# Designed miniproteins, single chains, continued (4), part 81

Each design is a single chain, and the fold is of that chain. pLDDT is the mean over its residues in the fold that is shown.

## One batch from the design tools (miniprotein)

Design m14977
Fold by ESMFold2-Fast:
Structure m14977 (fold): chain A 80 residues (1-80)
Amino acid sequence: MEELIKKAIDTLKSLEAHMSEEQKRLLEEAIKAFDEGNYEKAAELLIRTARGLLQQAEEEGNADVREKAAEALRLAEEAL
């Protein structure tokens, strides 16, 4: 569980340049929840962040961002 959440966080951090302010806040809240040991809340917030990025990447036609956002989503869903 912890390793999956950490990998999802690291993947989403690599996409931070493509994030909206709302997505950045969700990621920051997820990191805080993870540091506090609240893995369920962290995973839920990461799923929300990854879904938003995935939709944005599909609309923009950015395959690299889409693939990485999809991986982060999968990792966060497996952590639940």
Scores: mean pLDDT 84

Design m14978
Fold by ESMFold2-Fast:
Structure m14978 (fold): chain A 70 residues (1-70)
Amino acid sequence: SKKEELFKKIKQILIKSGYKEEEAEKLAKKLVEAFEKGRTDALGVARDAGLPPETFQEIHALLREEEGLD
């Protein structure tokens, strides 16, 4: 499903950014669940998690692409 694909993409971005597998999985799940409510909700979760600026921007771009904006 698109939701499962989004989860995998977010998880990979987090792992590449230095998150451990378990932490990346938990955070990716929270981000996907928040994104179902809206992109602003998902960005709020990413901000509260203290993502590095580069990682935050990659996730933001991915979410915009999922919405068909970029």
Scores: mean pLDDT 83

Design m14979
Fold by ESMFold2-Fast:
Structure m14979 (fold): chain A 79 residues (1-79)
Amino acid sequence: SLQQQMTEILKEAAERVYAGADPEEVAQEAAERLVSLGVDPDTAEGAARMVVTTAREKGLEAGKELAEQLAQGIVQQMS
């Protein structure tokens, strides 16, 4: 589903930044992938940055949980 694809993109972003990847690069790549699925660019950038920041500040599990919540919210707004 679209929600599952968005959740996967955002969870991968959390995992990559937690593993030491550059947060700005990871956020940009995740946002571009979300836009390719039809997400508004501002929404995509905001969601990607929030997940990346949360994974860095609160840990991987918190980042992954936020990814699931944001993906659900975005899909609900697109319906």
Scores: mean pLDDT 87

Design m14980
Fold by ESMFold2-Fast:
Structure m14980 (fold): chain A 112 residues (1-112)
Amino acid sequence: AAPSAMELLMALSEEEQEVYGEAVARLQAIFAEWEANPDLPPQEFIDRVVAVLDELADKLGIPPEERERLLAALRERLEAAIAAGASVADLEGLAQEAVTEMLRLHYARRQA
């Protein structure tokens, strides 16, 4: 069976749980700024989101090839969604999907 969100989080060490919590807080701050500041350039917003997830992937030990693939896909999806006029909630959903995929990769590596 596919691991639940709780199982993915429980597979994190205490240190990794702290890093995850920090990444979530930083993402929330970036999305709040995007919602509050309509003059924030889309590319700067995307760069900030991707930077948080790149650091999270590094701290979770995600292999460089998988990290590059996930971040490139996230950047492309965020660019397309913003161009289509997506809501803040939709953009948050894309970032959450990327984080969940990183947690799944981390979980799979620990079970191997």
Scores: mean pLDDT 85

Design m14981
Fold by ESMFold2-Fast:
Structure m14981 (fold): chain A 95 residues (1-95)
Amino acid sequence: MKTVTLTGTVTVESPDPNKEAKAIATGTASGVDAADQTSEKTIKPGEKVTLTVTVTANVPAGQSHTVTYTVDAEIEVDGKRYRQPASAPVTKTVT
């Protein structure tokens, strides 16, 4: 097996400029065996934050393999979660 590291970023802002929010980003790799990874940050009122999520995937050696990596983000305010636009998918071919 070959080990491949995939990194994605997403920038989110609080939906309420007067309230603190929690940003939650989940990275998912498809086409390979990899566990989803989660990153969290606190967003201060009126601010935006960038979350970086890195996943490590194992791919079969000796074959060309295409891995697609996506980072989804959610904002939590007052115990409610609001889904944010996902990052653009990152595609990596491993030989």
Scores: mean pLDDT 75

Design m14982
Fold by ESMFold2-Fast:
Structure m14982 (fold): chain A 64 residues (1-64)
Amino acid sequence: SMEVEHAAMNAVLKRMLAGRKVLTSKDILESAKKMGVKADPAELLKVGRELAEKAGLEYVEEEY
C-alpha cells in the first residue's frame, strides 16, 4: 500500500541523509510506528528490503 511504501521510503531516506550504508528491520518498523502506519510487519520489511536494495543499502534483520 502507499502508506507502507511511504513508511519504508522515509526510513531509507532518513538513514541515507545520516550517511548510513545499512538499513535495519528496526529502522523500518520504528518509522511505521512513528508515522502511525498500521500494517503487517512482514509487508513493511519486504517493501523496506526492496527499497534498500534499489538505493544500494545493505539490509540487516535486527531484534525488535
Scores: mean pLDDT 81

Design m14983
Fold by ESMFold2-Fast:
Structure m14983 (fold): chain A 68 residues (1-68)
Amino acid sequence: VKLSPRQQAVLDNLKLEARHLASTLPRDEAVELVDSMLETVAKRLKFSQEEYDLMKKELYKLLDEEDS
């Protein structure tokens, strides 16, 4: 499973936002906001389930690494 350049750019932007949220919020609150952002983008851009799952995995990994 590979992301297109467009999807990679979206993921990179979401990672930037997730990093900012993780530095200021508890992990559970950061996860809720990141999930909301990803769902909004995925719905708008009609991501496949595989693309959504891959992006979600990368974002959650980032949040877990930043949470103490």
Scores: mean pLDDT 77

Design m14984
Fold by ESMFold2-Fast:
Structure m14984 (fold): chain A 70 residues (1-70)
Amino acid sequence: SKIDELGKKYFDEFIRKFAEAGAEVEREGQAQGLSDREIVDRFFDAMRQVGEEISKKRKEDIKKLEEEEA
């Protein structure tokens, strides 16, 4: 179904963006000489942002699919 295809798309995007964001925060934090605590805090902020972006896009796309089925 279109919903299953959409779910796979967002799952793949989520995994990719999570991995990329986490690696970037670690790399930049170490380069800037940040403490482990500061790196972890930035990591959680970056992960939260990625999750919110994916959740918003998924909700919008699901709503459009539901409107097509109505």
Scores: mean pLDDT 77

Design m14985
Fold by ESMFold2-Fast:
Structure m14985 (fold): chain A 61 residues (1-61)
Amino acid sequence: MSAAEVIAKAARADFIAAGAAEEVAQELADRILEVGKTTDDDEEIGRRASELGREVAAKHI
């Protein structure tokens, strides 16, 4: 599993645990996977995943 896949899976699970709709959690996971297509840097993927998580949470949660 790539770093993006691991991070996306964890972020999706965390969002569902926080009470987000499954579609919102999947949107976050898909966005993180798209970041993984643009870079192989685990640190960059993690940083951008955190930014996306905050954006999606602010809009939907």
Scores: mean pLDDT 78

Design m14986
Fold by ESMFold2-Fast:
Structure m14986 (fold): chain A 135 residues (1-135)
Amino acid sequence: SHELLAEGLLEMGQRKYEEAIEYFDKAIEQDPNNARAWLFKGEALYALGKYEEAVEYFDKAIALDPNNARAWALRGEALLKLGKYEEAERDVKKALELDPNNELAIEVAKKLAEALRKEGDFERAEELEKLVKEA
């Protein structure tokens, strides 16, 4: 499955997201416990704007590897795109708990804080901004 993941990542680099998904699907078929295959398919679906589907694949990746801070951060970003701010906040906080220096989690926390400020939720926005400054 490493070879299939490498081919899928090459297609991702070329922005060939549908072709990348075909390689990740083959990797999942060979090993359904390959958390990275589920994660990379979620990333390709996210790149295609399929945020609800991306969340389902990130859910599986997290279930297989719950200590992967990047998986939590990616699900949080997809949930943010869906306007699911409470769920996105939980995921971002979990990602930062696992890896306080995770660049993606920090970026998603900043985007979520901005979204919360626009919705008038200043307390949650300030909590996230403080958490990121302490990283």
Scores: mean pLDDT 91

Design m14987
Fold by ESMFold2-Fast:
Structure m14987 (fold): chain A 75 residues (1-75)
Amino acid sequence: SAERAKELLKEGQELFNEKRYKEAAELYMRALELDPDNEEARQLFAEAVYQILKEDPNNEWAKEMMRRLAELVSK
């Protein structure tokens, strides 16, 4: 539901503020599975993945997540 997606975004934002970017990204991804058209969730997911890649440019999970995000935003 939209309510559950909002709850996941709030939990993810807490984790993001603690610099727990992978855990935040996982919650944002769950929110996107519930509401794929949620622009806020896509933006927050992209930011979390960006922070992971900034810390470790060779992180394979983050590279795969960025690929999936690109597919979600392509028309």
Scores: mean pLDDT 81

Design m14988
Fold by ESMFold2-Fast:
Structure m14988 (fold): chain A 58 residues (1-58)
Amino acid sequence: GLAAEAGRLAREGRYAEARELAKRAVDEGMSPQEVAQAAEAAGLGTRAAAGVATLAQE
């Protein structure tokens, strides 16, 4: 899903693309917590996953 792809892009250092996908995931009805969980499942640490969720709220 979009949140998992955002996590993967953030792990690769593609933060602008990760932000766009994270925002789309939230716009489609995911909570910021669900975005963080999907990013963590994609291989990000807890703090980095929380960062992706924060980007989704910007």
Scores: mean pLDDT 74

Design m14989
Fold by ESMFold2-Fast:
Structure m14989 (fold): chain A 62 residues (1-62)
Amino acid sequence: DEEKKQKEELLKLREELAKADLKEQIKIRIRELLKKGYSREEILKMMRPIPEVLKILDELLK
């Protein structure tokens, strides 16, 4: 049950953090777009080529 509770708490926390913090919102959106099959180039066009977005994309794609 510990692992199940931890996973559920992390998922819920991710949703709330995405709403509260702009930086975390950007990271979560990038992950969602990657899961949907959008390329790095498409995500950059949608999110804008901000240094923060570039760093997150580089880390997630490595």
Scores: mean pLDDT 71

Design m14990
Fold by ESMFold2-Fast:
Structure m14990 (fold): chain A 68 residues (1-68)
Amino acid sequence: GGSPLPDEMAALLEELAELVEEAVSRHGALSQEEAGEVMRAALDAARARDLPALRAVLEETRARIAAA
């Protein structure tokens, strides 16, 4: 049994998961290993209820994709 995840964190996780999936599967901007690292960091932030850390993971991931 888990406490409900805040709506904002759930939305950020969903956005990040879609972004990572597209980066790996559609345009190759991330490897599977890089995708795993990103999602691990995001899940760690979500488990800790650290919204700023989750936002930082999303922004870093966007920057990595833009640089590819």
Scores: mean pLDDT 81

Design m14991
Fold by ESMFold2-Fast:
Structure m14991 (fold): chain A 65 residues (1-65)
Amino acid sequence: MDPRIRRLVALLRSGKLSPEAMVGLAEAIRDDPEWVAGLRSAEELTEIAGVGPEEARLLYEAMFG
């Protein structure tokens, strides 16, 4: 598993995401983990269903911070 995806899975389990962001991120990782691993900015991370700007920042910090 890509280390960035592993960090996102840890974030999913943290309870810090909204229910919508949690569902959208979990579905994106199951359906297309390579696409998710290819997202390189907080703005691009908002393309994940249910992920708003605040959640996108949390995802970015988990992947790259």
Scores: mean pLDDT 83

Design m14992
Fold by ESMFold2-Fast:
Structure m14992 (fold): chain A 75 residues (1-75)
Amino acid sequence: MGKELLEKGKELFEQGKYEEAIKLYEESVKETEGILRIEALNNLALAYMKLGKTEKAREYYDEALKLSKQLLKES
């Protein structure tokens, strides 16, 4: 499930396997909603930042921010 993908992605990230972590985080985004999806998007952005892909990282941070604002409006 998406939460397990997120946790495995974090494990790979801690090992410096950023490209492998990105693949799991991308699947986690598809399998999760709400707060967990925001976490997956933020982790994707950070992993891309570690690879020097700054523009890609900014896209995912912006997506996470937009989703966060949407959740606040639905409270």
Scores: mean pLDDT 83

Design m14993
Fold by ESMFold2-Fast:
Structure m14993 (fold): chain A 100 residues (1-100)
Amino acid sequence: MRYLEEHREEDAALLREAAIRNLEEAREAIEAGDDHKATLLLTAAMILLSALRLVVEDDPEERARVDEVIKLVKEAAKALDAGDREKAIELLEKAIEVLR
């Protein structure tokens, strides 16, 4: 039991850190005007967040936290698609803070 719990925590930490890195790089890409690179990084972050959600599914508080981050990232992607780069950046900064 304890061995499986330790591996779950390690997997969650690695996925969380990878998602944060992709979200930070996406924010930098938006600031640089590279919307194509930003979209790819947001897609990668969504894949990592979906994997994290499965790892933490038995923890309702962590699951709710990951669900909020997924919601913020989806809203950021919609803002970017609408050309609202400032709103996209604000939403990504909120997503990073919630996930930390």
Scores: mean pLDDT 84

Design m14994
Fold by ESMFold2-Fast:
Structure m14994 (fold): chain A 75 residues (1-75)
Amino acid sequence: SEELVAQADELEAKARKLFDEGMKGNKKAIEEASKLYEQAADLYLEAARQDPENRFEYEVKAALSYIEAALAKKL
């Protein structure tokens, strides 16, 4: 679904900016980044379920977003 991918891309972009702010010492920003990366990953997985032709691409995006979320949680 185009809408799910677009929403996931927006959440990932926001998470990336918050992660950068978090690395400067703002723990609240890194906690929010982690949550947004998880939300983006969940939306990419849903997009993969709805679009078998692009499943691999969306599953890779989901995996990378989950990795970013996990990294943020350990900081």
Scores: mean pLDDT 86

Design m14995
Fold by ESMFold2-Fast:
Structure m14995 (fold): chain A 56 residues (1-56)
Amino acid sequence: MEALREELRALLESFAGADASAVPEFEARLREIAERFGLSVEEVRALISELLAEEA
């Protein structure tokens, strides 16, 4: 779980300040992470929401 959380934080940082044109690339990276960790894209999105809540 910690390695996944670190990778999701790095992904969010990489796309910080990006505009809507970067959305397809962001979605592609989410699918890659989900596949590597054996999770659904929905589960990865839930973890991102949790991380953002922790950072707030």
Scores: mean pLDDT 75

Design m14996
Fold by ESMFold2-Fast:
Structure m14996 (fold): chain A 107 residues (1-107)
Amino acid sequence: MEELEKQVKEYQERIKKDPNDAEAWLNLGEALFQLNKYEEAAEAYEKAIELDPNNAEAWLNLGIVLSALNKYEEAIEYYEKAIELDPNNKEAKLNLENLKQLLEKLK
């Protein structure tokens, strides 16, 4: 995963020069998620949302990361926010349905 580690460094350097680069924060979160650095990925997506709160993809991706961290209730809220911003987002709707079904089985 040397390529992903290089991308993480490149996005971190980009952010150091421009901390308001929402796209760099989003891409950093994606690279960190692929490296299984879920807590760091969540922080990067949270910053992307702070800079661009109408980016449905950032809300969806944060929900996916929180689900990987077993923070299921927060993941549900973030999937619902992604659907609110983009009602045609099939991935957010599918992830929300799958997570609700998972929680029913854990009771």
Scores: mean pLDDT 86

Design m14997
Fold by ESMFold2-Fast:
Structure m14997 (fold): chain A 70 residues (1-70)
Amino acid sequence: SPLLPSAEELKKAAEELKKEALKAIEAGDVRRAAELAAALGILAAEASFAGHEETAEYIRELYKEVLEAL
């Protein structure tokens, strides 16, 4: 479906968001890190709504890693 992203696209987007969030944390940019963490949470929900539950669980783990680093 053109309105539903693929599991691979969501996974790749989540990995980039985590990478940028960890860079923001290392730089002390708490606002940027929080924005990127929120984007990861939204992406996990999007994966779940698209029926990609294994991908959604993976993205939730990335989200937890970012929150633990904050």
Scores: mean pLDDT 86

Design m14999
Fold by ESMFold2-Fast:
Structure m14999 (fold): chain A 65 residues (1-65)
Amino acid sequence: MVGDIYQATVDYEAVRPDELSFKKGEKFEVLALHKDGTVEVKNLQTGEVGYVPASFLSDGAERVA
């Protein structure tokens, strides 16, 4: 949902110019959802806006071990 906060589950390096690079644990605010499995997000630490593959984001339901 737009406005939801998601956390990066892994480190990722952008492979496209419209994607964001990020580290595990960074927080993103969802700006738009796309049907191709990408989300437009704002990185809450850097303020950068770009696209991230949805499969690398957690909805906050992760267990600590």
Scores: mean pLDDT 72

Design m15000
Fold by ESMFold2-Fast:
Parts: sequence; structure tokens; C-alpha cells
Structure m15000 (fold): chain A 88 residues (1-88)
Amino acid sequence: MDEEIKRLEEELKKAEAEGNDSKVAEIYFRLGQLYDKQGKYEEAAKYYEKAVELAPTSPIVLRNLAYAYGKIGDFEKAEEYEKKYNEI
């Protein structure tokens, strides 16, 4: 698990150096999924927010972000992102 996170952080650095925002968003989403799978919802929400800044209309990112905030107990933010997901 730590090795997979480290690998994604290295890929993130390369994608940022290339100026590939699409790849950067994909890697942020993947990091969010890894933390989500481990029940680390605060870290997951942080990475999903970074992904949604670069891909604001991605239904999967918006849904996962709402879910992560719901698990943290931040129901106001969970509702905000659920509303954005339902508007797509």
C-alpha cells in the first residue's frame, strides 16, 4: 500500500513536470481511491478535491468526494457535492 502511494506520487511529479492536467487529475483521483479503500476519508476527500479542481464535471470524482465527506461527518460538504453530481 505505501509502495503504491509512493509510485503514484512519483507519477504525479512527472505529470506535473509535463504540464498534463488530465493525467494529474487522474493520479489525484487514484490517490483518493487508495485512501478511501483504507477508510482514511479525510485524506481521500483532500485528493478528490484536487481531482475535481482539474476535472469539475467528472461524475465519479464528485460522487466519491460526497461519499468521503459523508463518512467524515461533514454533511454540509457531502450535500454540496451530491447536488453537483445530480446536476450533471
Scores: mean pLDDT 82

Design m15001
Fold by ESMFold2-Fast:
Structure m15001 (fold): chain A 64 residues (1-64)
Amino acid sequence: ATKEEAEEAYKKGLEYEKQGKLEEAIEAYEKAAKLFKEIGDNEKALEADVKAGILRIELAVKSL
């Protein structure tokens, strides 16, 4: 993975989140977390994982 690929996945997550596309945003943030971890950026990987986790909770609450 490259830093550019990780950053692009994270930006896609932000764009989908702004559009209310929560499922797509979760997928993009999960991809970003994986890519950041592959390049050794554990801080950004954790940040992306946290964003995905928050959105998963929001999606679950909406289905209650």
Scores: mean pLDDT 83

Design m15003
Fold by ESMFold2-Fast:
Structure m15003 (fold): chain A 65 residues (1-65)
Amino acid sequence: MRESLARARELLAAGDLAGAEAELTRVDQAIETAEKDNVYVDPQELEQLRAEVAAGRAEIAARRA
């Protein structure tokens, strides 16, 4: 999760918006898989990861505009 988030940030800084969006999608998928498998994840950390994904997507949208 955090590794894909870090890669999304790097790709965004490099101007690779499509690559950044793909990595953010991987974070969402990893969160969904953890929830389905009943893997304990701190709810506060989970909320933070979702917030960071949302922020990254907002930045991508702003750069595309």
Scores: mean pLDDT 78

Design m15004
Fold by ESMFold2-Fast:
Structure m15004 (fold): chain A 74 residues (1-74)
Amino acid sequence: MDKEIDRLAANLYTAGALQLVGLEVEGVISREEADAAYRELKQRIDEAKKSAKNVEEFLERARQAMDDVLARLR
């Protein structure tokens, strides 16, 4: 279980980073905003990893964290 969640977390870190880099390159957000958002996303995903009891719960919490962080970038 834990190894599966660790792999999923790593994949989500990468996906989040790529989305944020895309927004920065397009001029939607600054580099500083992208870096701050990535750190927040990573922390929230790490919290989901520690608190979730199974893969489904982890994915629900991690997806919510990604949605919340990206929605704030206006």
Scores: mean pLDDT 81

Design m15005
Fold by ESMFold2-Fast:
Structure m15005 (fold): chain A 73 residues (1-73)
Amino acid sequence: MEEAEKLEKLADELEKQGKYETAAVHYRNAGVIYKELNELEKAARFYQRAAEFYKKAGNTELSDEFREEAEKL
């Protein structure tokens, strides 16, 4: 939990700086941690946020990938 919470806070700061791709990476990493903890609802939410920020960064392939990962959980 602590590591995922740290990554989410970092991602929020990166969003404020307009660093969307870096924020997406941190949301993705938080999703992986929650999935490992078997907190699938939280993992899905973080993968959705990662997909949103990859889309804002212009990376539609990764956006689609993590949207699908969220749907599989």
Scores: mean pLDDT 80

Design m15006
Fold by ESMFold2-Fast:
Structure m15006 (fold): chain A 60 residues (1-60)
Amino acid sequence: SADELLRQGARAFSQGNYREAAELFRQAAELARRQGDDELAEQAESMAKIAKSLAKQQEA
């Protein structure tokens, strides 16, 4: 489920695995959009953006 992908992304994020977290949050957002859960999708999109930014900082 989208909620489970969000939890997996949050775990990856807490471990500093920002690239993995960004991908999981992106997948959660896509699933939430398909299910009509716009609130969850918006939350997941925001988290994916933050994780992606942190991943880029680690690779810079």
Scores: mean pLDDT 84

Design m15007
Fold by ESMFold2-Fast:
Structure m15007 (fold): chain A 80 residues (1-80)
Amino acid sequence: MSGVLEALADIYVAIGKLLASKGDYKAAVESFRKAARLAIESGSEEGKERVIEALEELAKTVDEETKKELEKIIEEIKKA
């Protein structure tokens, strides 16, 4: 079960990165929120680290409002 959740988290990270590359930051943030929840449920430290790294990288290139949303997701993962 945990392995399926980790794989789904990785898929949503990939979707979020693709959406962000297209400038669809609202959809990207939603995809990353799904990835974060799945990674937390999986209990995978590696999975959580991958989501955090993707969010931190994206936060360097987005507007301030989107950056704040990504920072909230990062904090939620780190607290789990």
Scores: mean pLDDT 81

Design m15008
Fold by ESMFold2-Fast:
Structure m15008 (fold): chain A 68 residues (1-68)
Amino acid sequence: MSKEEILEKLKKAVDEIMKTLSEEDAEKLRKILEEFEKKLKEASDEDIPKLVNEFMRKVLEILDKSAR
């Protein structure tokens, strides 16, 4: 999967998640997505799975916090 394809899929998922979050948590998620996009552009192909896993973990942390 290309970097562009990964980024587009994650942006669509983030947009759906942001609809369920408060404005504050949605802004935190946007910042996480922006950091991921920057890291993805600089990453080697070998580092992509690690970056995706890190991003997914941060998304889950926001969702867990919003559910508390």
Scores: mean pLDDT 78

Design m15009
Fold by ESMFold2-Fast:
Structure m15009 (fold): chain A 64 residues (1-64)
Amino acid sequence: MKEFIEKEIKIAEKEAENEEEKKKIEEAKKAFKEGNLEEAKKIIIELLVDIGIRKIQEGVEKSL
C-alpha cells in the first residue's frame, strides 16, 4: 500500500501543471507522512483523475 501511494504521488508530481494540482500533491504528501494512508490514497486518486480529465479536455480543444 505505501509503495503504491508513493509511486502515484511521484507520477502526479511529474504530470501536475497548475497550482491547484500541486497543492493537492502537497496535501497527499502530508497525509502520507502522518501515516493516514487512506486519506493520502483518496487525495492522490482524485488528483490523478482530475489530471486525466484535464488532458482529455486539452486534447478535445485542440481537435475542435
Scores: mean pLDDT 77

Design m15010
Fold by ESMFold2-Fast:
Structure m15010 (fold): chain A 85 residues (1-85)
Amino acid sequence: MKSLEEILNELANLVAEKLPPDVAAEVMRLLVEARKAYAAGDKEKAIEYLEEAEKVALEAFKKQGDEEAAKEVKELTEEAKKRIR
């Protein structure tokens, strides 16, 4: 079973490999903010940042027609939210 850190690293790697640099940077920024919120005990903000990261990544993958990557983003963000809850 993957840790929250492992899940967030997989998300970061996926977007860095497959999305344009500007979009990847924004998703990675949101993941860093989610991590900081979680470390501070703010689970609500951590989930909000994860949902924004998911939204940005899904819209980008949808535009590229990459259904497999879009599915992987959804699975990774749901697992991350379960770890935070």
Scores: mean pLDDT 85

Design m15011
Fold by ESMFold2-Fast:
Structure m15011 (fold): chain A 91 residues (1-91)
Amino acid sequence: SEDAIAAAGYTFALAAAKRFPEHFPEELVRAHQLDEEGKYAEATALLERVPDAARRAAVLFMGSAPLITEGMLAGDQEARDAALEAYVAAA
């Protein structure tokens, strides 16, 4: 289901954020989770703290997949592997 896919994606992104906060700020992941819960005011407040407009746009796009893709495009294999390990552990 979409909810199960979204939850798995958030777990994936949160693990990457905890391991590599410079590449995946935790505030960005939390803002996306709040947006998915319909808590738009709280999500917007967190996004205002994110200095990168592209990262802000990625959160609002349609899930945590853009955050995972950003890590892969940056060539950060360690961040990608950490996110994948968290996803597998949660499944």
Scores: mean pLDDT 54

Design m15012
Fold by ESMFold2-Fast:
Structure m15012 (fold): chain A 64 residues (1-64)
Amino acid sequence: SMSHAKTMADSYLKNKDNPVVVAAGERELAELAKLDPELAEMVIRELEKRDPALAKRVREHLAK
């Protein structure tokens, strides 16, 4: 769970400058938030530690 959250966050961060990868990951996190909101929150918190601007964009996308 936590290990999986870190792996997902690392994938996002490696490719944060690729808009196609970021958009795909936002869709995956939106689906994850429906199925496992705790895991989705753990991924977002890992993003917040390393790229708060990216995490803010993800949270805004998930809120709508």
Scores: mean pLDDT 76

Design m15013
Fold by ESMFold2-Fast:
Structure m15013 (fold): chain A 62 residues (1-62)
Amino acid sequence: SLALNNAVLLAIDEGLKELTPEQVRELAKRAGLSDEQADEIVARLKAKGLKTATIEELKSLL
């Protein structure tokens, strides 16, 4: 979606190479996603057992 693509672009612009679940949530919210949508993305990352997500891993959730 456009909002998820915007979140990825914001991460790249800020020089973020690895994102904590909290950073992913905040970036998703800044890109225009609802709290519910942002929490769902974070839940998917945590389900993979990841402490942090790379930009490439974040793209896989789109």
Scores: mean pLDDT 71

